# Ledger of designs, part 32: designed miniproteins, single chains, continued (5)

Each design is a single chain, and the fold is of that chain. pLDDT is the mean over its residues in the fold that is shown.

## One batch from the design tools (miniprotein)

Design m17088
Fold by ESMFold2-Fast:
Structure m17088 (fold): chain A 83 residues (1-83)
Amino acid sequence: SAQAQTDALIAALRALAEKGAEIDEDIGELLRGKADQMEALRDYIEDPQQAAAQIAKTYKNAQEGYKALLAKLKEKKKAEELA
């Protein structure tokens, strides 16, 4: 169902936030904030299909942002090791 899909994506982002927190607490906090926003959107949007579509888009953007942040952190740590 659309509700199950929405709930699964929110749970997946919260799991990603925990993995992010193991690398950097700020990344974990940022992703938890995005998951909270997805829950608010789910509760605000009356149509489950519309909620699922909006949340799927938000999740994809969050995954892309997470990968970009990880790349920047790896470069920062490598620069610190060379200094």
Scores: mean pLDDT 81

Design m17089
Fold by ESMFold2-Fast:
Structure m17089 (fold): chain A 59 residues (1-59)
Amino acid sequence: MREENEEYVRKLIEKVREAKKGSRFEFEVAVALALMGLSTLTEDPELREKGIEEVLKLE
C-alpha cells in the first residue's frame, strides 16, 4: 500500500516536471491536478505532505 502510494506520488511529480517544459498554463494546470491527486492520499498524510513539498519546489 505505501509503496504503491509512493509510486503514485512519484508519477504525479514527473507529470509536473514534464509540464514545466510546456506552456505556463500547462504547468499551472499540472500543479493543480497533482495537488488534487495528492489530497486523495488521506490514508498516508506524511507521504501526501512530502509530495506537496516536491510539487511546490518545482514552482
Scores: mean pLDDT 76

Design m17090
Fold by ESMFold2-Fast:
Structure m17090 (fold): chain A 97 residues (1-97)
Amino acid sequence: SMPSEAELLKKIKEAIAKGDLEKAKEYLKLLIERVRKQLEDARPLMSEEEVEELEKRIRELEEKLEKATTAEELEKIRKELLELSVEIGILQIKSAV
């Protein structure tokens, strides 16, 4: 079964702490895929401009991940992905009220 967001976030932090940057990158790629699925599920509740901005932010994080060579860079990407996931969740809740 695919890991939960909480499980992926934990595994990323553990891999970074152990210096296993390649494993951290693998888990970060799975987290990006999860955020993309969240965005697709939220797409009908958002404007085209909101979707385009979020898709742009995801693409920028993918590019940063490919270029990342340090634990600090990977931790920053992890935090930005978590913030993006929370922002998408808030937009879904606001659209339901």
Scores: mean pLDDT 84

Design m17091
Fold by ESMFold2-Fast:
Parts: structure tokens; C-alpha cells; sequence
Structure m17091 (fold): chain A 92 residues (1-92)
């Protein structure tokens, strides 16, 4: 229905913004010689904004895996997006 198309369009923009930041972070990690998740975590720990992004990502995954209420998952997604925006602002 029309409502679903509107919701998908709104979330598409947010997901595209998030994905663009994540692609940038992964590219910078590869340029720094990061090859795996352990090395990524050690590299990200050097930057408070990247640390916050990693923590927000972990919290979102935890809530999804624990099948938390949708409202908690949406709040975690909002925090993840905010952390991604902070990383993007620091790089710009």
C-alpha cells in the first residue's frame, strides 16, 4: 500500500546514509592495514567516535539477537545513525 512505500522511502535514505559512512570507515581501516575484526576493534579504539560507532553497532546486534521490543531496536538504530553521523562529521 501507499503507506508502506512512504515508510520504505524514508528508511532507505537513513540506511543509505549509514551505509555510506560504514563503507568509508571500512575503506579507511583497509588503508590502515586492518585485515580482520580483531584488528578493526584495536584500530577503532584509537578514535572515540569510532569506538562509539562500534559500541552502537554491538548494542543493536545484541537487541536484535535477543529479540528485544521493536521500540528498543529502533532506539538503538537511531543511536547507531547518530554515531555514524559523528564519524562522518569528524572526517569531513
Amino acid sequence: NAWNEEVEARYREELEELQAVLDRVVEEARAAGVRNGEEFLAWAAKDPALTALVEAHRELLRLVLEEAPLEEIEAALDRYLAAARAVAAAVA
Scores: mean pLDDT 75

Design m17092
Fold by ESMFold2-Fast:
Structure m17092 (fold): chain A 80 residues (1-80)
Amino acid sequence: MSGRELAEEALRLAEEAARLAATGKKEDAEEAIRLAQEGIRLGLEAVRQGAVTEGTGAVLAAIGALIDAELVLGKSIPAE
């Protein structure tokens, strides 16, 4: 898989995670966390392989979906 293909798959996973997190359902939020974590992993590998812009964008999208999903599960983000 090329860096660009990794970035495309990472973005697809991030978009699916965001959709699931938007449902507000606990079961969907748990699946969204799994997809977002895989999206972060693939996006970082895409950056490592030279798809820096696309990979970074996918990682940021996946992090956003992860945060939204964790909020649905009633986990607070610690305020520092």
Scores: mean pLDDT 81

Design m17093
Fold by ESMFold2-Fast:
Structure m17093 (fold): chain A 87 residues (1-87)
Amino acid sequence: MREEVARQVADALREGLEKGKTVVGITSAELIAMGEDDEKLLEAVRLIGELAEAKEYDVVREAIDLLEKGDVEGAIKLAREALEKLK
């Protein structure tokens, strides 16, 4: 189910962030989302990756928390709004 996959993605992202291997965490999360053919979850991971490149780690953590709760749409909205403010 999407909620279970979103939690797996959140776990991969969190582990990468905690170990200082954010790029590895993002790559692992993208592979999980692609394997499940969940385009919305993949969009969320890519937006979180862009925030991590921008060093917006507080927003990255908030988006991970939303994914852990299964709120994929909320994670996408949060990440998109944060990226729009960086333009």
Scores: mean pLDDT 80

Design m17094
Fold by ESMFold2-Fast:
Structure m17094 (fold): chain A 88 residues (1-88)
Amino acid sequence: MVDLSAPSEEEEKEKLLKALLEHQKELIEFVKSTLSPEKVRELVLKWLKNAVLNSKDEFMKKLTEELLEYALEKGLLTEEEVEEIKKL
């Protein structure tokens, strides 16, 4: 039987990752409501480049990777831009 009443440290980290990811998605939508599409793309691109360059732990790297995929899905970044950021 799988015991789901006591989450492991890995499960707690995954839950925190999802919560932070949802919060960051809300921030992106708020920025989209406030700024022009062009400025939103520039700000998201700069932010994710800085996040990749400064993400030294696995948790932050995974969060940044998920945000890159979200930005690609929403059309905020192109596949080429995502690949270039991942190479940093």
Scores: mean pLDDT 75

Design m17095
Fold by ESMFold2-Fast:
Structure m17095 (fold): chain A 63 residues (1-63)
Amino acid sequence: MTAADIREKFEALLGEKVGRLEAEIKATDDPEERARLEEERKEFEERGEVLLAGYLAKLAAES
């Protein structure tokens, strides 16, 4: 598999989870609740990006 293939798989999984959080954010009129959901979405996105970046870095170092 290429790095692009791995990235696409991670983006699909991340997008599904982020999409659910985005829906909750849109449904929420409470600014404090929205801020909490935005933080959760950001943390989830950062976690996914860190995992992907680490995996790709290992592949680049090993290949």
Scores: mean pLDDT 73

Design m17096
Fold by ESMFold2-Fast:
Structure m17096 (fold): chain A 77 residues (1-77)
Amino acid sequence: SEEELREKLLSTVTDRMLRTAVDLVAAGYELDLDEAEREALIARIRERLRTEPVDLEALQKDPLGYLIRVAAEIVRE
């Protein structure tokens, strides 16, 4: 089912991947994030993945790239 696929794909999202996505986005936008700001952005990504619809095809095809796009979207807000 789509729910089982979502659970399985979200379980592949590691803290290391989230930190990598945040660090890449921070470098790309020339943001000098301290550790607290980095952890806050990681928490916002986790909340968005939990509360909003997830593009399962995009996440399956490129998990890290998907997280980079989500982090960039949050930073642009």
Scores: mean pLDDT 83

Design m17097
Fold by ESMFold2-Fast:
Structure m17097 (fold): chain A 64 residues (1-64)
Amino acid sequence: QLSSEQKAALQQIVAHYDPQQTGVANENLQLALASYGLLDLVDLDKDGIIGPDELAHLLQLLNE
């Protein structure tokens, strides 16, 4: 579960690094999330890797 503040921060980061929701910028997005201390929130599977599937699931959560 994401807090309102965490959700807003993640939406802003995703909109900046992957505005088309293509996953093309997922490596840069992952580094940006790590810099902001949000990587653990995006790593839904807790495997230490942020892939396109995890980004898709995150975007689904952000749109709820």
Scores: mean pLDDT 63

Design m17098
Fold by ESMFold2-Fast:
Structure m17098 (fold): chain A 68 residues (1-68)
Amino acid sequence: MSEEELEEVIKLFEEVTEIKFSEEERPHLKEFLLELYSKKKNLKEFIDYLRENAEELKKEFEKYYKEN
């Protein structure tokens, strides 16, 4: 996934979760999203996964951020 594609994915995640992430949170969010992407076959499957699991992933990211 390119840097440009990653920024679009972050924007989509912010829109679906209705959360605006801080500059401090963004590096951790990028790592979290890249780890999730590594388990998917392509960008479309990943985007569909984010849309379908937004509420659950929101909670998982909060935990991820607190542990790091």
Scores: mean pLDDT 81

Design m17099
Fold by ESMFold2-Fast:
Structure m17099 (fold): chain A 98 residues (1-98)
Amino acid sequence: MLESLRELARELLRLFGDPRSDEEQEAFLESLSEEQLIEYIRSRASGLVFIALHHGLISEEEAERFFELLNSTEPESLEELKRLLRELFERLLKLDEE
């Protein structure tokens, strides 16, 4: 779980173009507890959902589903959120290939 959360958070840092060095980014991620990583992912994922909705990459219904998952404390919701975020990353990467 923890390493999977760190990998997802690392992907979010790259997508948002975090200005810290790679070493500082890794130190930041390593300093976070599982609960803090989950909160960080939720915060960044919210921004990503708004960007995706603005660019028409997801529907309003899909965006509502993301927000439901972001507001949930259930472990099953976190796993579903991770799955949907990975799918969204794939869609964003395909746009960057154009």
Scores: mean pLDDT 73

Design m17100
Fold by ESMFold2-Fast:
Formats: C-alpha cells, sequence, structure tokens
Structure m17100 (fold): chain A 62 residues (1-62)
C-alpha cells in the first residue's frame, strides 16, 4: 500500500529515518515523500534503500 509523507523544513534527518523505519515495520512497500529539506530527504531515501522500500522523493528547494 502506498503511503504519502510530508516533512516540513523543521524536521530532522533522524525524524526522516524513524518515519521510514515505522513505515517499513507497518508493511508499507512504497512511499512518496515531499520535503523542503534536502538533508531530511536524503536520510529518508538512504534508510528506504536499506529496508528495501520503494521511495519517490520530491524536494522543494524553497
Amino acid sequence: MPMEISLGGGSTPEQGRRMMEAAARAGIKRVRLTSSSREVAEAFREKAEELGVEVEVTVVEE
């Protein structure tokens, strides 16, 4: 089941990693992430790759 996650500019990379871990634990295999923070998006993507979860990442530079 696809899951949509939006993380604001105040979110931390560790929050991104934890959200990804929670999604994988819940059996989610595909996630769409929208973030205004490149660092958060990168941490989320790296964790998804480790967990074998498919991720579509959209980063808004401003």
Scores: mean pLDDT 76

Design m17101
Fold by ESMFold2-Fast:
Structure m17101 (fold): chain A 102 residues (1-102)
Amino acid sequence: SMMEELKALGESLRPLMEEAQTSKEARRELVARVAEATAEAAEKSGAADPAEVKLARIVAEALREGLSREELRERLAEAGLSISDEALDELTRTLGMPLPAP
């Protein structure tokens, strides 16, 4: 069950959630893990748009690697995806972690 997998992930991430309140690195790792788990669950369910799953995975990898906005944009372009600067800013704001400008 996707809900059981997400619940187990939430419980395992509790210590990281506490660290994320004071650590930018912990916050980045937390967001990356949530994005990866969400993409995996969506892919397994077959209900999500494949492009959205691909986007979530690339964003998770970029966050873990500490990539710049420019490097993330290049990764998205290589995957056949494009994102506007406004959409990228909104995404990073929603994730609570601004990507550094190039």
Scores: mean pLDDT 68

Design m17102
Fold by ESMFold2-Fast:
Structure m17102 (fold): chain A 93 residues (1-93)
Amino acid sequence: LDSLRSLNPSDYQVLVIGDLDVPPIQVYPIIFQFKDAGVRIISTIDRPAQVSGSPTGLADAVVLNSPDGLDFTPSNPNTRIFDTLDDALNYLL
């Protein structure tokens, strides 16, 4: 989390967020800071338990990094779902 706070949002076009073992209240303000700077947000989901803990509601794209497992519907209608990180990056770039 402190490593993420040390990053300069203006140096990045896309922020990729994986499985974060931190409460949403600690990470959401940092994600908002990146979004306000024009950075696009990708959230990766590797397991079903991550779905409710991941900041998917703030993501521009979601990557389901599980071969057959996740029945996921985004709460934000502007969020797009992809099977690979490369497809999500091609969509946002």
Scores: mean pLDDT 63

Design m17103
Fold by ESMFold2-Fast:
Structure m17103 (fold): chain A 105 residues (1-105)
Amino acid sequence: LGIALGALGLALGLLGVALGLAGLGLLGGLAAVLGGNFAERAAEIAYKTGNKLAALAALAGGVAALLGGLAAIRAATDKAALNSGFAGALLGAGAILGAALALGL
């Protein structure tokens, strides 16, 4: 479960990066928010279960969501795109911290 959520977070975070780089700030930000949420859930599962593979998947998903959120912020032309990109970046950062704690870093 944790590995699957981390992998989904990675896929959605990378989609957020691609959409942000393409200039689709709102769609990129929304993808980053979804990716960050899944990565954060993966980090929580990894922390509770001690599953190192789930922690690595959460770390990868968190990094992808953070980068996707930042790309969406750069592409943002309105407040909704900016807010979604910022939310995605914060969720990604939270997933990175949770994954680091699960890894004992």
Scores: mean pLDDT 75

Design m17104
Fold by ESMFold2-Fast:
Structure m17104 (fold): chain A 82 residues (1-82)
Amino acid sequence: AVALAIAALALVVAGVALLEAGKAIMEEHSDDKEAVLKGIGLILDGIGLLIEALLLGEKAAAAGSPLGAAAYALARVALGLV
């Protein structure tokens, strides 16, 4: 349970970081097609990590982990910000 919760939290942090980096690149370089495509790639990678965090956080929460419940909630919020 604890290992799944820690993994889920790590994935939330990594996923959010990739989403923010991708958004920043797209907004800063909206006229650069290669930079925009790279930004989109980072956003998609971030979404993938957040979906994995959501699934692992849900499993940890179902096992009675408050940390897993927190990871699940954070992943849902982060996905809603996309």
Scores: mean pLDDT 81

Design m17105
Fold by ESMFold2-Fast:
Structure m17105 (fold): chain A 73 residues (1-73)
Amino acid sequence: EIEKIVEETKKLAKEVQDTLDSLGLSDEGKKFYKDVVEAADKLKKEGDIDGAKQLKKSVEKALEMAKELAKAA
């Protein structure tokens, strides 16, 4: 269900924020989390399951990039 996808996406976005915060990018992390939560809530309201899956996939890629950035720091 879309509710589960949205919940999982928000958890991943929080992990991205926490990773960016650890790198001194706290403002960027806060903005990313807020933007993802807002987009996820809109998709849930619209019942757009495919859009919710696409957002989750994008956040998963963002988390991978944040982790690579953390390794390089």
Scores: mean pLDDT 84

Design m17106
Fold by ESMFold2-Fast:
Structure m17106 (fold): chain A 68 residues (1-68)
Amino acid sequence: SEENAQKAADLGARYAREMAEKLGINPEKAAEIGSRVGAQLAKKGYTPEEAGRRGAEIAVEVLKSEGD
């Protein structure tokens, strides 16, 4: 649902920002990616919590591989 997608976006942004700050990577970029991926995963049927957490992990992996 759109409501679940929005919740996943918000959680993905929050978790990604927190992880990024602890790891010394750009928290704004991490939040943007985490939000977007979280929303996409929720639309595929993941719960908002699962989607947000997975989105945050993907955001961190992407930015670490890009040298951010």
Scores: mean pLDDT 85

Design m17107
Fold by ESMFold2-Fast:
Structure m17107 (fold): chain A 65 residues (1-65)
Amino acid sequence: SMEERKEFAKKVIEEEAKRRGVKLSEETIEKWSEAYAKLAEDLKLSKEQLKALIVKDIEEYIRSL
């Protein structure tokens, strides 16, 4: 479901941010988790594919800082 995908995305985002020592606001985490959940639904991504995408995107985001 969309709700399950959103909660999964949120968990991955929080874990990656913590691992990399970056603090994201709760508002940012909420917005990103919703966007990733919608993307996963639209593209029919597995949880493994969604996690890989989030990890890569956060790495690229941090490199852009």
Scores: mean pLDDT 86

Design m17108
Fold by ESMFold2-Fast:
Structure m17108 (fold): chain A 96 residues (1-96)
Amino acid sequence: SSAATHDLVVAALTRVAEELRKAGDYDDAQTVEQLRAALTQAFAAGGELSPAQQAQAEALYAKYGDRLRQAFLQLVLERYEAQGAPQEVLDALRAL
């Protein structure tokens, strides 16, 4: 569902922001957190990100796409484990 997808996106952005703070990349961490908050508000209101926020998302994806994909994969794995997914499915996801 769209709600489940938004939950994963928000969680992935939260993890990336925390990783950036630990690395001392405070400006990028703040931008990621602002985008996360804006996405949460837009979803709650049934709206879309502004053009400026969309441009920020695009820039972040260009810079941190690998980190975001890894955070997404880890969250998907955690969700599947919590739901009792077969070990073969978990192993296949880890191989991505």
Scores: mean pLDDT 77

Design m17109
Fold by ESMFold2-Fast:
Structure m17109 (fold): chain A 65 residues (1-65)
Amino acid sequence: EEEERRRQELLRRADEFYALSDKYDNKAIELKNKGGSEEEIKKFTEKASQYHREADRLRAEAEAL
């Protein structure tokens, strides 16, 4: 079924972006623990937020199928 295949593809891509979001969030946490600058921490948290939003969009598209 074509719809199921599309759903699986969108969910897989969403998972990839969630993983990227987690990766950058973890980098922000690591920098904070090591006394990194607020600016550098902010850049990683914003990057994580961006990837999380993209993952949410892909998941919503999958749910619409």
Scores: mean pLDDT 85

Design m17110
Fold by ESMFold2-Fast:
Parts: C-alpha cells; structure tokens; sequence
Structure m17110 (fold): chain A 94 residues (1-94)
C-alpha cells in the first residue's frame, strides 16, 4: 500500500539513504511487491526494472533479509560500479 511504501521510504532516509528522497512512492510500491515474492523472483522480473528500481530492490532485500551483500549491491548500483546484467545475476545468486 502507499502508506507502507511511505513508511519504508522514510525509514530508508532515516538510515542515511538520502537517495530515496527522490524515489516516487509508486516505484517503492512496485519493488516492495517483488521483495514480498523474493523466493519466486525471475530474471524476467528483474530485467523489467530500471537501474534505479534495481538499487531500491537491493536495499529493500537488505531490510527484509539482513544480508549485507544486498546493502553492498545497492551501493554499487547507485555508484554506477556495476552493469544491469551483473546486478541481476547477483540478485538471483544471493
């Protein structure tokens, strides 16, 4: 829901991820749906995402799982240090 997406966005900003100030609530809602279904994520699902949405997905997967590899991946995507193809591979292999 929009209320859940807003709460998650505010939490990420409070954690120092100021980049999320510029992410629309609709994009947060979209990637939250993918996080909820993370065990069934396909390569096709991830290919449909922008790099911005992939970065958001990685940070939200970190919040859900506690796995610091997702936090590192999100940072690499934001810094432009990784290709979309490699980011998708890492999300599917984690």
Amino acid sequence: SSAVALSVKNLLIKMGLDWFKDIPIKDIEKVLGLVKNRENLTEEDLKSLSMKELAALAFLLYLETGDPRYLRLGRKILLGEISKEEAIKLILEL
Scores: mean pLDDT 83

Design m17111
Fold by ESMFold2-Fast:
Structure m17111 (fold): chain A 76 residues (1-76)
Amino acid sequence: SSEIAPLVAALRDADERVRLAAAGRLGLMGDPSAIEPLAEILRTGDGLQRLAAQLALREIGGPAAERALREAVAAR
């Protein structure tokens, strides 16, 4: 949704604190549209970014988020 677009952009911010806050907020919002951007961070980000994306996907929950978590682990 349009509401999550600024938070999705913030997942790639230059500031680590901004990136972590964005992932946390996306998790709390529970919008499934955040699953693909979070899964991308889980594949491409650093250790802290990957941990934040993993926690956010767990918070969103459901079959799509669980599949994203499994696929990211299998790809590594």
Scores: mean pLDDT 81

Design m17112
Fold by ESMFold2-Fast:
Structure m17112 (fold): chain A 85 residues (1-85)
Amino acid sequence: NEKKAKEIEELLLKLGVPEEKAQEIKDLIIKGEYEKALNLIGELISNFDLSEEAAKLLQEAKLLLSEGKYAEAIDLVKEALKLLV
């Protein structure tokens, strides 16, 4: 979903992620390469102070990925990133 990919890109940019990396993640989501996108997001935010709620959403997203529910996993990642902005 292009709209969700752009929203994630905007949230990453607000968090100070470099434009090149935010663009790469957006492109991966648009291509349906959700596991690669989520792994890269996890690496980029690994040094951020995560609230308990944000950490829970990221854990639930990982479970949804293991079930093949990629769109739902991306929605939870977006919600987690919103909590960090």
Scores: mean pLDDT 79

Design m17113
Fold by ESMFold2-Fast:
Structure m17113 (fold): chain A 56 residues (1-56)
Amino acid sequence: MTPAQQHAAAVMLEHGFSKDRVVDILSRSFGVPRAEAEAAVDRIAADPSSAPAAPA
């Protein structure tokens, strides 16, 4: 999976796309293997820098 595809996944998650939908887009539109797309989306979703700051 390319860095550009990982960035696209992060942007989609930031815009409120579900993890499952992002995985499906990466698999169908970018030809990323589902397992690789799932692993990347899980890693991005676990990264605090990819999410807006939670209100205190």
Scores: mean pLDDT 74

Design m17114
Fold by ESMFold2-Fast:
Structure m17114 (fold): chain A 86 residues (1-86)
Amino acid sequence: TEAVKELEELVEELERLAEEIRAAIAAGDWERLRAVQERYTELLLKASALLADPRVPEEVKKEAWEKIKEIEAEVQAALAEALAAQ
């Protein structure tokens, strides 16, 4: 379904944005970090809405949720390290 494709594409984009968050932190580019975090949060909310969509098969939801949890843990760890350095 279109919802499945959108969810899969959002998970891929969340992975890409998580890498951009880490890159911005490594570069000390706080302006870029803010912009990327805003985009990341926007897409995370969109993915959460699709996880509630009954048209998405449960197996697809489970795989997406596990991947999102991994991405979120990585992002939170990177942000915590950056904040501790301030």
Scores: mean pLDDT 85

Design m17115
Fold by ESMFold2-Fast:
Structure m17115 (fold): chain A 77 residues (1-77)
Amino acid sequence: SAEKAKNQEEMLKLMKETSEFAAELLEKASKRELSLEEVKEMLAKYLGKKSAEEISDEELEKIFAEMEKKILEEVKK
C-alpha cells in the first residue's frame, strides 16, 4: 500500500538524519569543542525547532538517553 511505502521512506530518512546528527555530535565531542548550549543548538536544528531555547533540559536528557541506547545497540553488533 502507498501508506506503508511512505512510512518506510520517512523511517529511512529519519534514520539517515539521526546517523548524521550522531556523527557530527561525536566528532565535535571528540575535539572537546561542545558546550551544553552548542548541543542544544544542534538538537534544535535536527528536530526542526526554531531555537535551542525550545529544548528543555528534560527533553535533552531524554534524547541523549535514547541516542546512548541506540549507540550501545550498534556497538554490540
Scores: mean pLDDT 62

Design m17116
Fold by ESMFold2-Fast:
Structure m17116 (fold): chain A 86 residues (1-86)
Amino acid sequence: MTKEDIEKRLKEEAKENNIKITKFYVDMKNGEFEVEIETKDGTKIKVKVDFKTGKFTLEIEHKNEEFKKEVQEAFAELQKKIEEKK
């Protein structure tokens, strides 16, 4: 599957869920993936993954700090589940 195919699929799924993908970046040579998503309520979520180190960063911008923390904690739990699957 090409980068363009993945971007198209993500945009279609995002549109169905009332979210907009504002940036999609893949660097296969350096093993980097970045996606930025904006939801209907103006929440902005940026995810960066470094496949070489297994490191990822989540940046979320929302007017409610408690909501931002809940999303960050949910993301950390998902990462833990992925790591537990070896």
Scores: mean pLDDT 65

Design m17117
Fold by ESMFold2-Fast:
Structure m17117 (fold): chain A 68 residues (1-68)
Amino acid sequence: SEKDKKIQDTAKKAIDTINKHSDDKEVQQKEVQNVAKTAGIEASPVLPDTKEEAIRTIQAIKDLALSK
């Protein structure tokens, strides 16, 4: 649950950052990579090019990491 909370907090902050920089693809990609790293998941070669895709990817990483 401590690890789960860290992953959830990191994902939440990443989504907040993406929403503040919704037109910045570099920020979106960095935030996705940061969440993947925090979750211990190897970053997929799939690069999000939209805000919606970046947020979807973060949610997918979070779901993967938090699933038993």
Scores: mean pLDDT 75

Design m17118
Fold by ESMFold2-Fast:
Structure m17118 (fold): chain A 86 residues (1-86)
Amino acid sequence: MLEGLKKEVEEAVERLRARAEQVVRTRGPDLEALRREAEELIRRLEAVIQMAESSSSSDSQQVIDLAREAIEEVRRILRQTEEALA
């Protein structure tokens, strides 16, 4: 189960990164759409953290750490995209 979640999170982050590259390449017409997609992903990751914190599973800490790292990566992608367009 943890491996499946890790794959889903990694794929979602990579999709966002590909979208960010397109936004930079096209000079930002879709930046607001990228922000909305990033905010939705962060919201889903925050929900994963809350569910894991309510669990007594041995994998809970790994799930929380994975989601937190993914949130930081998403925020980093947004910052770098905005900086590239400034």
Scores: mean pLDDT 82

Design m17119
Fold by ESMFold2-Fast:
Structure m17119 (fold): chain A 68 residues (1-68)
Amino acid sequence: MLEEIREKIKKAVEEGKISEEEGEKILKIISALENGASLKEIADQLGISVGTVRKYLKKAEELGLIKR
């Protein structure tokens, strides 16, 4: 499933919908959530705010990269 998400992210970057940096962060966030990590744990691991994690997740949902 992560491979399908990676391919969708790559296509979104190629289409100019998101940056390559945004796509990389989205992939890491989704992977961590699948492993049971909380938003706070993910934010701490990536060195970003919980608000930024939520922003990337919302963008991923809007782009159809993850389930609602």
Scores: mean pLDDT 78

Design m17120
Fold by ESMFold2-Fast:
Structure m17120 (fold): chain A 70 residues (1-70)
Amino acid sequence: MSKAIAEIAKILAADADPATAAALSTRIATLILNGDFEGAKELVENSKAVSEEAKEKILKIIEEAKKEAE
């Protein structure tokens, strides 16, 4: 999971302001670490602070992380 979380954090840091990127990265990481991949996807999809391109990349990483967790 650490690699997926790190990649998501990098994408958010490039796309959003530092405070928003840090807050979203923490929330997404918490959901992924708790096995709540659906909650992580929903949080990303509903975020107005993240571009559509970044959302697509992050959602793909979450799906791959979910497969690795099974």
Scores: mean pLDDT 80

Design m17121
Fold by ESMFold2-Fast:
Structure m17121 (fold): chain A 68 residues (1-68)
Amino acid sequence: MEEVYERIVEEVIKKLKEDPTANIFDIVKELAEKYGLPEEKVEEIRNRVIDAAKPLLEKIAQEYLKKQ
């Protein structure tokens, strides 16, 4: 299970790098369904993604603002 969670986190981060305005929850849902995870696991994955992505989201937000 841990490997699947890590892959989902990586995919979400990759998508956020390409589109910083992308909805994290929608991406996590799509990836969880792709990997065959039940809805109960989606909540866990969402929390993991948010926690893991916090530093990267901050950096992406700064890069986005810098371009404006």
Scores: mean pLDDT 72

Design m17122
Fold by ESMFold2-Fast:
Structure m17122 (fold): chain A 104 residues (1-104)
Amino acid sequence: NSLEENKAALKAYIEFEGDKLGISEEDKQKLLDLILTYGSPALLGYLVGNEEQRKKAIAYIENDKSLSENAKQALLNFLNSMESSSEEERKELFLKSVEYVKKL
């Protein structure tokens, strides 16, 4: 997918899950901005990448010493929400990602 298609897919996911949880437009935008600002070649490819690419994105985030703990936890919980097989677990992980982004 193109960079623009990947951005649109991430935005659609955040809008859909965020609306289910009653998340404010400001918090949804803040989460999207964090994702797009940080490692966009790795993270924007995440939705269209295979298991290896997703593991690389997670490892990249975990080992980035310049990233605050709150930003790191927001990104990791977001990525884990997209991989969750259950709606309830996906919801909990997405909410955690928003709680961490609010602390930035």
Scores: mean pLDDT 75

